# Designed miniproteins, single chains, continued (3): the designs that were tried, part 80

Each design is a single chain, and the fold is of that chain. pLDDT is the mean over its residues in the fold that is shown.

## One batch from the design tools (miniprotein)

Design m10655
Fold by ESMFold2-Fast:
Structure m10655 (fold): chain A 118 residues (1-118)
Amino acid sequence: DDVNAADSNGTTPLHDAVVNGDLEKVKELLAKGADVNAKDKEGRTPLHDLAINYPRIVKTKGEETVEEIARVLLENGADINAKDNFGLTPLELAELVIEDPEERKKVIEFLEKLKKLA
């Protein structure tokens, strides 16, 4: 499907919309049948991208926007325990790549809240 057309890195439009914190585009793509669990070449899903980009999206779009993107992804069947090609879940990936301890703590707390909803 056109909505699931991946680039040379396996990145779908849904990955890009999540990285940009574009809630309206995330909703549009999912309504058109975007694969909520699409994997790029590293095995990363949109939830992996939300986790590692959480600090930036909060600064640019606000915490409520990140929480709503996460809710919309989960309501459409996003797997919070999906593993990338290195065996890392979104939470485990965030623990490894987020260097600022305070930002890392916020992302972990956010993902633990999402696990209670899933």
Scores: mean pLDDT 87

Design m10656
Fold by ESMFold2-Fast:
Structure m10656 (fold): chain A 60 residues (1-60)
Amino acid sequence: MKLLAEALYDVHTDNPQFLSFKKGEKLEILEEVDEHWVKARSLATGEEGYVEKGALKILP
């Protein structure tokens, strides 16, 4: 089952290990890294990277 999340705010980074996204963007959670970080893919851009869990609303 796909675990989906919605971005709570804009994030912009020039580090390719981290994911940039806009508020309201839909992300797929690929992996939980630790208690603060996930690896996610943007459904809008197809880009993958690390995202802070506090930036995301997990969707049902």
Scores: mean pLDDT 81

Design m10657
Fold by ESMFold2-Fast:
Structure m10657 (fold): chain A 109 residues (1-109)
Amino acid sequence: IPKKATGIAVGITMGDVDLVRAALKSGADVNAKDENGYTPLHMVVANAPTVGLDKALEIARLLVEAGADVNAKDKNGETPLSIAKRLFSGEELKRLVDFLLELGADPNA
C-alpha cells in the first residue's frame, strides 16, 4: 500500500486546524475510511468532546470545503450526525446538528 496520509487523522485527534489544512493540501483523501469505516468527518465529531466544539467545527468546515461526504456511513451505518446525537445534548447538540444540516446532512440519518 502506498504511504497513507498521516497528518489528517493526527490533526483531528489534536484539534490542530493547520495540520489538517496541510494534510489536505498534500493530497490527503478527505473521504478515506479507516478499519471501522470512519471518514475524517466521523473522527471530527467523535473527537469534539476532547478538543472542544469550536475547534471541531473549524476542522469539519475544512473537510466539507475539501469535498467530505457529510452523510458517509461507518461499518455500523452511523453518519456524523448520528454520532453527534449520541455524544452531545442540549445547546451543544443543537449547534452541531444545525451546522451539519447547513452542510447537507440528512436529518433522518
Scores: mean pLDDT 80

Design m10658
Fold by ESMFold2-Fast:
Structure m10658 (fold): chain A 153 residues (1-153)
Amino acid sequence: MVEVRPATLEDVEAIHRLNVELSKRDPTVPVLSLEEVRRIVEAAQKNPNLTVLVAVLDGEVVGYLILADLGDGTARILRLAVDPSYRGRGIGRLLLKEALKIAKARGAKKVTLFVAESNKAAIRLYESLGFKKVGTYKNFLGGEDILELELDL
């Protein structure tokens, strides 16, 4: 059964691996070093405005999500990755649902994210949860168009 929980320092290597695989497919996503992933997980344990979630299946971390509270009643999904071998199994939807529940429980009125216009799989996932396009940033990093998506809570 897929479990969704807060990340620990034991998950850092798996989150780093999943970030490297995300960055190969989305040039707008920077490759984080192992030490940057460690700092993000440590910061999320100390800062209530930052959340790192992992999806665990059979003891393996198969997905992660980073959520930030912006302090203005807006939360932002900064990262969402699912291991290629585990896609199509609803894991990204489970991570998003838990992130939206956390954002709402913290008093966020809306959740925002950025996504590459080429990333039709992620766009369909977000739209299927009620996210709507609110902006478009033309010719962003690498000549890719970026969509801003928003969901009211």
Scores: mean pLDDT 96

Design m10659
Fold by ESMFold2-Fast:
Structure m10659 (fold): chain A 134 residues (1-134)
Amino acid sequence: LGKRLLEAAEEGNLEEVERLLKEGADVNAKDEYGRTPLHLAAQFGYLEIVKLLLENGADVNAKDIYGRTPLHLAAFSGHLEIVKLLLENGADVNAKDDYGRTPLHLAEESGHEEIVKLLLENGADKSAKDIFGK
């Protein structure tokens, strides 16, 4: 079930995600990169799947093998509404990946100005430095 849930989340198949969760799939299943269904839905911009996963107890602050949270991936990929939803559900705005990078660093690197503003409004530390002092 967990592997199929990860595949359905990556493909954006809302009906299959809902069906697998009803069948008892682990909402926090991890792939070989430590990614959960929430990481995949957040990265690919599947807002309704993100909502459904959070309603079913998805760990909003789960870390993949690089220390990245769903908020890091949504911020990098430019999914403003998903960033907002993750923050409303207790995402750590200042979470650091294995390189010391926060969601703010990733939003700035990717040029997503509206996400940068939203993160700062939600307490993102503008003075945070990654391992390279940037």
Scores: mean pLDDT 90

Design m10660
Fold by ESMFold2-Fast:
Structure m10660 (fold): chain A 106 residues (1-106)
Amino acid sequence: MERPEREEEVDLEGPNGYRGKSRVTPDRAEAELYDPNGNLVAKVTARRDGTVTVEDYDENGNLVGKTTFTLPTPVLRLVAILDADGNIRVVVGGAEVHTLTVPSKY
């Protein structure tokens, strides 16, 4: 999809002071989840080719988990949302959902 559009950012508000940012471009969707203190706790990137990367961070900002997987079909539509539990959900393709779970340590 050819568009002269720049990355569009949407701020998301979750429960217990968690916040997210969602960015969508023609070729990918990206979402970042922040804890109540403003620390990045999770990031998800989904690409049109079906590649999804999930990155988890600890409370000190250290990368503690990184998972990359490929969906069986190309991603035709990408959206990233913050749900009522503070999880980042990536909706791709035909309404398939990948959920990035916020650590429930508090």
Scores: mean pLDDT 62

Design m10661
Fold by ESMFold2-Fast:
Formats: C-alpha cells, sequence, structure tokens
Structure m10661 (fold): chain A 92 residues (1-92)
C-alpha cells in the first residue's frame, strides 16, 4: 500500500499534507487513490488537504468508481459537499 493512502486511511492530516506534495494521485493495486480512501472513511480534513495538493477529484478506481461514488454509497454528506465544490461529479 502507498504511504499517502495509509496516512489518509489513518486520518493523519499532517502526514497527508507532506506526502501529497510529491504525488497526490498515487494509486494502489486496486486503483484507489488517497481521495477514495478518505471518502470511504469520512476523513473531511484529509480530503481538504488532498484537494489543496491537486488530487484529481474525478479519479476512478478499477471498478470505475470515483471518490464521490464511494461517499454517496456511504452517506458521507460533508464529503459529498467538499467533492461537489471541487468539481465532482461535473467532469464525469
Amino acid sequence: MNELIEAARAGDVEKVRELAKKNPNAKDEFGFTALHVAAYEGRVEVMKALLEAGADVNAKDKSGATAYDIAKANGREEVLELLEKAGAPKES
């Protein structure tokens, strides 16, 4: 697993900010980015840090799901609002 994705899962906002400077769009073996994992976990502050670092709000995992799709499936209302402000799902 990518270190940025692990930090995002843990909710370590400071580490996410540091690691996202190098590659905010790194994918694991399943095509998950840190943004996908943050959306699943409901990590609002991690998502803000990733979006500030230039994370692709429309990145798709291997099943074709975006962070927006994951947040919607899990009822993450605050995450959905952040993703909509960042341009999801407008650039499907």
Scores: mean pLDDT 80

Design m10662
Fold by ESMFold2-Fast:
Structure m10662 (fold): chain A 111 residues (1-111)
Amino acid sequence: SKEDILSEPVLPDRLKAKIKEPLAPLSELDKELLKAAREGDVKKVEELLKKGANVNAKDALGFTPLHLAARYGHDEVVEVLKKNGADVDAKDIHGRTAEDLRENPYLIYEE
């Protein structure tokens, strides 16, 4: 499939995210990591990553911990996530990166 038309489809990234069924539930660690990143809890983020939480975990809307930390202006959490291998180019279901959300913090999904 990586060499077929679906690897670089004419479809926008947002539409690809919408048609992909979430086949695997998020682990409890991944959910807690997303919450800690949203809340700006640097110590909790570090503890959860040490416990094996997926730094690139995505919620149902395609938000990674990096997206949530950037959106809420938690610069220290952003730096911790980057040091732990966060994908800075990861896109939410609307095709936005964490940097896009940081540059326009008033954007709430379709806002």
Scores: mean pLDDT 71

Design m10663
Fold by ESMFold2-Fast:
Structure m10663 (fold): chain A 73 residues (1-73)
Amino acid sequence: MSPLGRKLLEAARRGDYQEVLKLIEEGADINATDEDGYTPLELAANSGNREIVQLLLEYAKQGKLDTSYVPPQ
């Protein structure tokens, strides 16, 4: 697993919106999974962080699923 993907999962779990934004801008895969198969979206939803959930869903809607580094717009 890439270091960026792992940090994204940690930031989503903790509810750190700024870190999530930074990691996505650096090209982190929003579809990354941890060792248990949880995605950043699932971790954010489990922690109740609606702003992070909305952020991740917006990137998903823009066709950012299964994409290698493409800067968000």
Scores: mean pLDDT 73

Design m10664
Fold by ESMFold2-Fast:
Structure m10664 (fold): chain A 60 residues (1-60)
Amino acid sequence: MLIAQAIEDYEAKKEDELSLKKGELVEILEVVDEYYVKAKSLKTGKEGLVPRYLLKLVEE
C-alpha cells in the first residue's frame, strides 16, 4: 500500500478532486498522469484526484 502525506492544505476545484488538510494521509490508488494521482483519504475514506506535487511519500 502506497501512503503519502499532504504537504499543504488543498481545496478541491472540481467535483472529481479530493480536498486535503496539511498532514493528512492518503493511499495512492492510481497515477493518472504527470500532474495528478487518484488518492483515497485515510481519515474520510473519500476518493478523488489530487495534484501530485502536494503529496510526499511516507511509506518507503
Scores: mean pLDDT 81

Design m10665
Fold by ESMFold2-Fast:
Structure m10665 (fold): chain A 71 residues (1-71)
Amino acid sequence: ALTLPEPVSELHKAAAQGDLERVKEIVEERLKAGEPAFPLNEGYGPIEYAEAAGHKEVVEYLRSQGAVLLR
């Protein structure tokens, strides 16, 4: 059973859907703008949504960008 709240950003939604191409696009746009690759992990980051949905490729990509799973 999934207990995650609704995705709060387009990056969270893309990760939950397993859309690796969209995840990469958003991360690259953030980096070009001088922003961190993903929002601060305040309990549920994009990687948590990808893991909960079983999207292993998205999880591995986000880990390569420095994301850490809380659980």
Scores: mean pLDDT 70

Design m10666
Fold by ESMFold2-Fast:
Structure m10666 (fold): chain A 93 residues (1-93)
Amino acid sequence: SKEELNDELIEAIEEGDLEKAKELVEKGADVNAKDAAGNTALHKIAEYGSGEKAVENAKMLLELGADPEAKDEEGLTWKDLAKLAGNKDLLAL
């Protein structure tokens, strides 16, 4: 059930629905949940996201309390991944 809440949170973020995202966090969704490689939602946006949508999604996650200093299993933060992926707009956040 917690994984389902986390999946719904990511979908709300991608839709730009901040009010629904806040409601899901209040219901117990973990904005800082890590996958098997230690990747948070911020890491995934930094690696796979592009353009204005990635910036919008990252801002929503940070507003909801996402930890910008969270490290994956390689010791990389989301901004380290953004730099490697060439996501310059995310580096300005």
Scores: mean pLDDT 80

Design m10667
Fold by ESMFold2-Fast:
Structure m10667 (fold): chain A 123 residues (1-123)
Amino acid sequence: SEKQRQLGRKLIEAAYNGDVEEVEKLLKEGADVNYKITEEELAPGASKDFLGATPLHFAAYNGHVEVVEVLLKAGADVNAKDSNGRTPLHWAKLSKDKEKAAKVIEILKKAGADLNAKDKFGK
């Protein structure tokens, strides 16, 4: 529904920004924790590499440890695949903040992340 798309977009934005309180509020309002970004929701000129990404992908990429924990507790699929077959673990490994990335990677592994998952590029 349009309401679910609106909640999903807001949840992705809150997860990207590390806004724990907004993430918790949106989940309580019924946002789909596993919402996938669509082509229509990409800003003009944004990379298609973001297609199919979930809130957990964005939180993991930006090293937002507490948001990652909240999303997993709410039932986020730790092995969700974006349009390139990349999991949140793949996105965490691409993070520029290596110390926060290490913490996120540990949490994802404990939550059952597939350590042998390959993306479309065999990585």
Scores: mean pLDDT 86

Design m10668
Fold by ESMFold2-Fast:
Structure m10668 (fold): chain A 66 residues (1-66)
Amino acid sequence: AAFDAFDTDGDGTITKEELKRFLNLLGKNPTDEEVDAIIKRFDKDGNGTIDKEEFEALMKELGLDA
């Protein structure tokens, strides 16, 4: 799964750095501020990371759900 490919630590969360790399691979080239805005939008737990469920919601919004 795409989530597992970007969760390099295998801890079940996507960090800001991993999300930024993912978006760069999609050609989006986001700023740190744009990545922070995405995390705030999808991070329901307020811990500064995106879990698998939140990542799947992001993928659906981008039209990339497999």
Scores: mean pLDDT 69

Design m10669
Fold by ESMFold2-Fast:
Structure m10669 (fold): chain A 81 residues (1-81)
Amino acid sequence: MELIEKAKEYFEKGDYEEAEKLYKEALKKLEKELGPDHPEVADALDNLGEVYKAQGDYEKAFELYNEAGMRRLKAALDKVL
């Protein structure tokens, strides 16, 4: 996804505000196209968590990491049952 690649580039350059914006846009698009529990959505949530962690917002980072983990778990449970 073009938005994810661009967000990663801004994150690597230290432009965390633009990276956050692009990851949020990518999340909305991925959720609509692939569904909220898709692995790519969980990966985008982890990436957004890294952005907040880099900005020193550990509370928001933990919330995003937990959400990513929960969505991965739900996808795994839906696959077995």
Scores: mean pLDDT 82

Design m10670
Fold by ESMFold2-Fast:
Structure m10670 (fold): chain A 123 residues (1-123)
Amino acid sequence: LGDELLRAAAAGDVERVAALLEQGADVNARNRRGYTPLHLAAAAGQLEVVKLLLANGADVNARNDRGYTPLHLAALAGQERVVQALLAAGADPDARNDDGKTAAELRSDRSAADIVEELLADI
């Protein structure tokens, strides 16, 4: 369930995400590197999945094993609408990853697909 929720969130499959949550999938499931469905949806720019996960109790400030939050990944991926949705949901713009970087200090020089492919390799 958790692995399928992570994949569905990254893919933007809103109906599958909803069905998995109804089946009792943990909205805050973590992969081996501490990424949650919200991290993957944010990196992939999946705005409707981001909204659905937040509505189902996703931790907007969840930290992976390197201190990245969903806001960090959305900013790194250049996902402007997702950044605004996360901030509206209470994301901490001053949160620092383990490299001491805020979301605003990260540069987007990668495609969202490249970031998501790297994240999914650790599921």
Scores: mean pLDDT 83

Design m10671
Fold by ESMFold2-Fast:
Structure m10671 (fold): chain A 61 residues (1-61)
Amino acid sequence: AEFGEAFRLFDKDKNGYLEPAELSANVTNPIDIAKLERMINEQDTDGDGRISFEEFLTMMA
């Protein structure tokens, strides 16, 4: 529930996916951006560079 609200805040297009650009827009320092990019690459099972809600929950677990 709480993660669903956070996901919706980042999902500007309401398409059910988080894109790196959307995540990076809310992260201000280079270290956190680099960590986030690594997490996206690890969780991106589709190979499209986007995070689904299920992948986001797995990443946060």
Scores: mean pLDDT 60

Design m10672
Fold by ESMFold2-Fast:
Structure m10672 (fold): chain A 122 residues (1-122)
Amino acid sequence: SLNQQLLEALLSPDDEASLATVRELLAQGADVNYADESRDGDTPLHLAARRPDEEAAAELVRLLLEAGADVNAANTLYGDTPLHLAALQGKDVVVEILVEAGADLDAKNKLGLTPRDLIEAK
């Protein structure tokens, strides 16, 4: 499906290819808010926030937010939002982008942790 191809593109190690493929799949009508239960309910925005390169993560996060991604979507494993993942990984630029887009700094995951708690733990 287009939704599965979108998630696969976000897991690709090639940042330039991921950006081009994600843009094309969104243009074809892939669901920007698709949650894959086989991936713990991670949405495209969760996967973008997890990318190892912060610059690539920031570009993918911006692209998905422009396409209407739910900034406060919680995954199923831990109830993490994309902001929890960015905060945990220390991606300060991605944290700023998500907060500017309306991410809830005080959303509690299933462990009772907020993105604010994870930022302050640095």
Scores: mean pLDDT 85

Design m10673
Fold by ESMFold2-Fast:
Structure m10673 (fold): chain A 93 residues (1-93)
Amino acid sequence: SMKKVTAEEVLPGTRLLGGGSEFTASMYTPEALVKIFAEQAGLDEAEIPEELRRELGERLVTATPEQIDAALAAARAEADPVAAVRAALAALG
């Protein structure tokens, strides 16, 4: 059994798919994935309601790379953090 990377252990600049590095979503906690997603999408995590953060994290753990790319693109198109996360969740299916 592998210990998962927690939100507190996430280094600044970590990316969900990496720029040529192997990325495995299952190695991270849902909270860590939300932190990485928010930073990568340019969102203030504190402006996202806890319920939406939880839902996003749960969906990201099981998402394909293609779904994650679509979710990031959808989130980046929205100025409002809540609208951005809702758009990301829609893109994740």
Scores: mean pLDDT 79

Design m10674
Fold by ESMFold2-Fast:
Structure m10674 (fold): chain A 136 residues (1-136)
Amino acid sequence: DLARRGDVEGVREALAAGADVNAKDALGRTPLHYAAEAGHLEVVEVLLKNGADVNAKDVFGRTPLHYAAEAGHLEVVELLLKNGADVNAKDIFGNTPLHYAAAAGHKEVVELLLKNGADPNAKNEDGLTPADLAAS
């Protein structure tokens, strides 16, 4: 997959040839999900400029922001938030991006999400807040 590999020119060429920027695979994931998970900032920028849905949900109810936050990709998290990513989006388990950033111990991502209105008291389906999942 071009977006997953960080192939910026390959992504641009595919979009110029009429590829659907919001095409979903068998997991319901778009190119933006994979670029965000992998931390490919330049691919994320190209996809967003070409109309990628920043709040697209996969089969787990997860957005690109969930994956960027779990992986600790600070600059990608910032770019997604600037493009209207829902900081409090819940997946099928009730987890927000803040739950995943906290569980993974990504302190700078946690701080950025909180600055952008993430709810530190949001409870998932198990009744756990992001602080309850913190790895530290």
Scores: mean pLDDT 92

Design m10675
Fold by ESMFold2-Fast:
Structure m10675 (fold): chain A 69 residues (1-69)
Amino acid sequence: HMEKLLEEAKKRQEEFKKTGDTTPGKQIELFNKLLENSYKGNLEFWEKYKDKISNDTDLVEFLKKEIEK
């Protein structure tokens, strides 16, 4: 669900910040890690959002906005 995705995104982003890695494209890497850890059946949900996520997308902020809707 969206709240769990947000928590996972926050954890992954915190790891990236902890290493000092601020390179562009980290949001795409984070999204790909979330896809790899998905259970079968969540592909349609993730398929819906992948087109809205780019290299410059803050995945945590994006998910927060989706939850607010």
Scores: mean pLDDT 59

Design m10676
Fold by ESMFold2-Fast:
Structure m10676 (fold): chain A 96 residues (1-96)
Amino acid sequence: MTPLHEAARAGDLEKVRELLAEGADVNAADPISGLTPLHLAALAGHLEVVELLLEAGADVNALDIFGRTPLHLAKAAGHEEIVELLLKAGADPNAS
């Protein structure tokens, strides 16, 4: 887990912005889970962090070790506004 993973999971918008400005890899995957910062923000329901990560070039269709996208995690968690945002950003609703 990178500091960007932790900030995204916590919903710390300002820390996410600072880390991205410092050159943090927006698409860093956790080596055990395959989770990216976008997966964690989407699962946790942090809409503003999801918006910032997508603006920074986050892969909307990134797969974890179980083949789950950020869209899958947002749907499972019931975060409808994040589901809509991810779909507008190009999330594939049929990604396995």
Scores: mean pLDDT 86

Design m10677
Fold by ESMFold2-Fast:
Structure m10677 (fold): chain A 160 residues (1-160)
Amino acid sequence: KRVLVIAASRAGAAVALAERTARLLKERAEKAGIEVEVEFLDLSKALNVARAAEALERADALLVVSAEIDGRPEEPLAEALAMLENDPALRGLPVVVAGVDTTTGGSAAVDELAARLERAGARVVAKVHAKIPSAEGAEKHPAVIEAAERAAEALAEALR
């Protein structure tokens, strides 16, 4: 099984959530006797957007992780997804959408991204949110741990 993980974060909190989810998914898949390859792409890097299309064609599931800025997904992730929204590989693909911020837990960004991916024909299997006091130490924050556990569970179920 192949899982594509895409994140964008200037402050690192969405990357920390994505990396934790990817680790927990591997540990859960191994316990279930499922071999899982995880490809991680930080879409804040322009070179990774072209790779995301090629990786998407081979994905059995997708994880999308955003920070929220002014009630929206981070601009590099929003732009990258606008290029991928017409990709036929999204049709019926199981997707988890995850958000992190200091105000709403990334809920507005998650709802926008989920609605975009559903219009592209993806199957959104979970939406998860992590409200944190700061991006610093996000990788240890209980809400990021809980969000990563829920995201990894929904992905591991979608891969059965």
Scores: mean pLDDT 91

Design m10678
Fold by ESMFold2-Fast:
Structure m10678 (fold): chain A 124 residues (1-124)
Amino acid sequence: DLLEAARAGDLERVRELLAAGADVNAKDELGLTPLHLAARAGHLEIVELLLENGADVNAKDIYGATPLHLAARAGHLEIVELLLKTPGADVNAKDKLGLTPLDLARIAGHEEIVRLLLEHGAEE
């Protein structure tokens, strides 16, 4: 399905499924959307395609994490930049532990992502 294709990095399968009317905002048992899975896995072109097809940039999984939380923790700088440039992206979203994408980037030691988040209005 679309969730599996997004996780696996199968760009052509994602294109086929979206063209066939697959729900771009479908959720798995953990509340993860295709955008969460692609962002966590580092699949930049799939993140771009999902956003172009109306993926919710602020979707929250069962732990309250957004795609930005997952990309920031994983160290995917270009995906973090793309998500931050998406209109309506909540740079200061808090998960259920009260952690923001900035907190996760700091914990993971991703200094360039920390700088990028601060430049885009992340609060300390």
Scores: mean pLDDT 92

Design m10679
Fold by ESMFold2-Fast:
Structure m10679 (fold): chain A 87 residues (1-87)
Amino acid sequence: QFTEEQIAEFQRAFSEFDKDGDGTITTKELGTVMRSLGQNPTEAELQDMINEADIDGDGTIDLQEFATMMNAKELSATVEHFVQMMT
């Protein structure tokens, strides 16, 4: 789904905010991490992403969960554009 370069960029951004070195970021840092990667999610989008990734309610998101959310967002945008062109 993501290239090695994209995964490395995500890892680098994550490492900047992974203060505990446990491979996770706080839900409060999610918006900042996404903006550092050139994304600009709305507050509603951030809440939806947090709810989907933070299933255990511990207030943290790991790199794989973050990558999955980014991929789902890109896939959803692509599918929506495709459907709009067909209808």
Scores: mean pLDDT 64

Design m10680
Fold by ESMFold2-Fast:
Structure m10680 (fold): chain A 63 residues (1-63)
Amino acid sequence: GEKEELGGRLLLAARFGLLDLVRRLLAQGADPTFKDGEGRTALDWALENGHEEIAALLREALA
């Protein structure tokens, strides 16, 4: 569904460092708490891959 599609796109964007796409997806209502099949959020992927600006943006979205 729409929530799963936005959540999955947010995970990929955070993992690959696509900052502008992360901003657009959050503006479209993507759920920053959405977890992948391993229980990882977009924030977890951003931190693992060193995308500090994306991690900061996701922390603000989670607050």
Scores: mean pLDDT 85

Design m10681
Fold by ESMFold2-Fast:
Structure m10681 (fold): chain A 62 residues (1-62)
Amino acid sequence: SLGETGEEVRELQRRLRLAGFDVPVDGVYGPETVAAIKAFQERAGLPVDGVAGPETRAALAP
């Protein structure tokens, strides 16, 4: 969710980088992370809301 910080956000950012999105692994759910999530959601055919909910996280999981 927006405003989330720490290791869970770093894991999300690492998964986004593995998926080909250039995001910093800083543990902050900021505008750059939101933009990458929206781009991933568009590519994956998911609703583009910028929220890393269960559906988005499942699609990012290897």
Scores: mean pLDDT 77

Design m10682
Fold by ESMFold2-Fast:
Structure m10682 (fold): chain A 98 residues (1-98)
Amino acid sequence: MESKPLPELKEGEEAEATTVDPRTGEKFVLKIKVENGKATVELYLETPDGKKILVKKFEVPLEEARSGRGLPLGAGYRRNADGTWEKLDSLEELLAAM
């Protein structure tokens, strides 16, 4: 899979990532907000009628988010040892990583 680098997370930054389950066509939207030394992560399932359902919300210490540990793999990405990000193949891998 193609490696997609994520920007460094800094205080006050926000990021959004979208992934789609190719088997079901279900769209997942991940929102990350950095505040008060932590990354707040919200994972949404977007239904075919355009409604967003909050599936999971959690907070990760900013140091862990920057190191890739505890970083929300719900974006459909994981961090490699070389600091790059790779896309997960399936929803099952994404759920197993969470």
Scores: mean pLDDT 59

Design m10683
Fold by ESMFold2-Fast:
Structure m10683 (fold): chain A 120 residues (1-120)
Amino acid sequence: FELAENGDLEGVKEALKKGADVNEKDNVGRTPLHYAARAGHLEVVKLLLENGADVNAKDIWGYTPLHYAALAGHLEVVKLLLENGADPTAKNIDGLTPLDLARLAGNEELAKLLEEAIKK
């Protein structure tokens, strides 16, 4: 988890080679993909998805990686997650979608991108 959050691409690659579960959940239900998406580490997000990371994994609060990327304002990570089948209509425990979180954070470009993803 720490490797993915810190953007340690080689550390993540080495852990996966040693048999680390790409979809392992911590004590709050978050996967490495949640942490990489929240931190905006595009290359780590890409590596995790290439190794079978569940793009729609939900933590105990119902947050997906897309929710965290949208809240944090990481436009390129949001694009990559959507290209890999992320559900832009997923609701967290409060009934909020990634679009709702992008709007709350004032991320106009992300809000527009997510609005278009929902229409398609």
Scores: mean pLDDT 83

Design m10684
Fold by ESMFold2-Fast:
Structure m10684 (fold): chain A 68 residues (1-68)
Amino acid sequence: MYEEFGKKYPELSERELEILNLIAQMGAATAAQIARALGLSQSTVSRHLRRLEERGIVRRVGRRYVLA
């Protein structure tokens, strides 16, 4: 079941919501996969993923990120 992340995490930016929606759709995603899908640099995506991980919203499993 797809969850509306904007309702669950109203303090997140649109970019962070796009990243969460993509991870939910893929189940697990690397920074490179997210960067390609969103047309962003891998470094930009990695920065957002790190912030989301610090907030406990996502977690890292090897090279991939999943919903916490």
Scores: mean pLDDT 79

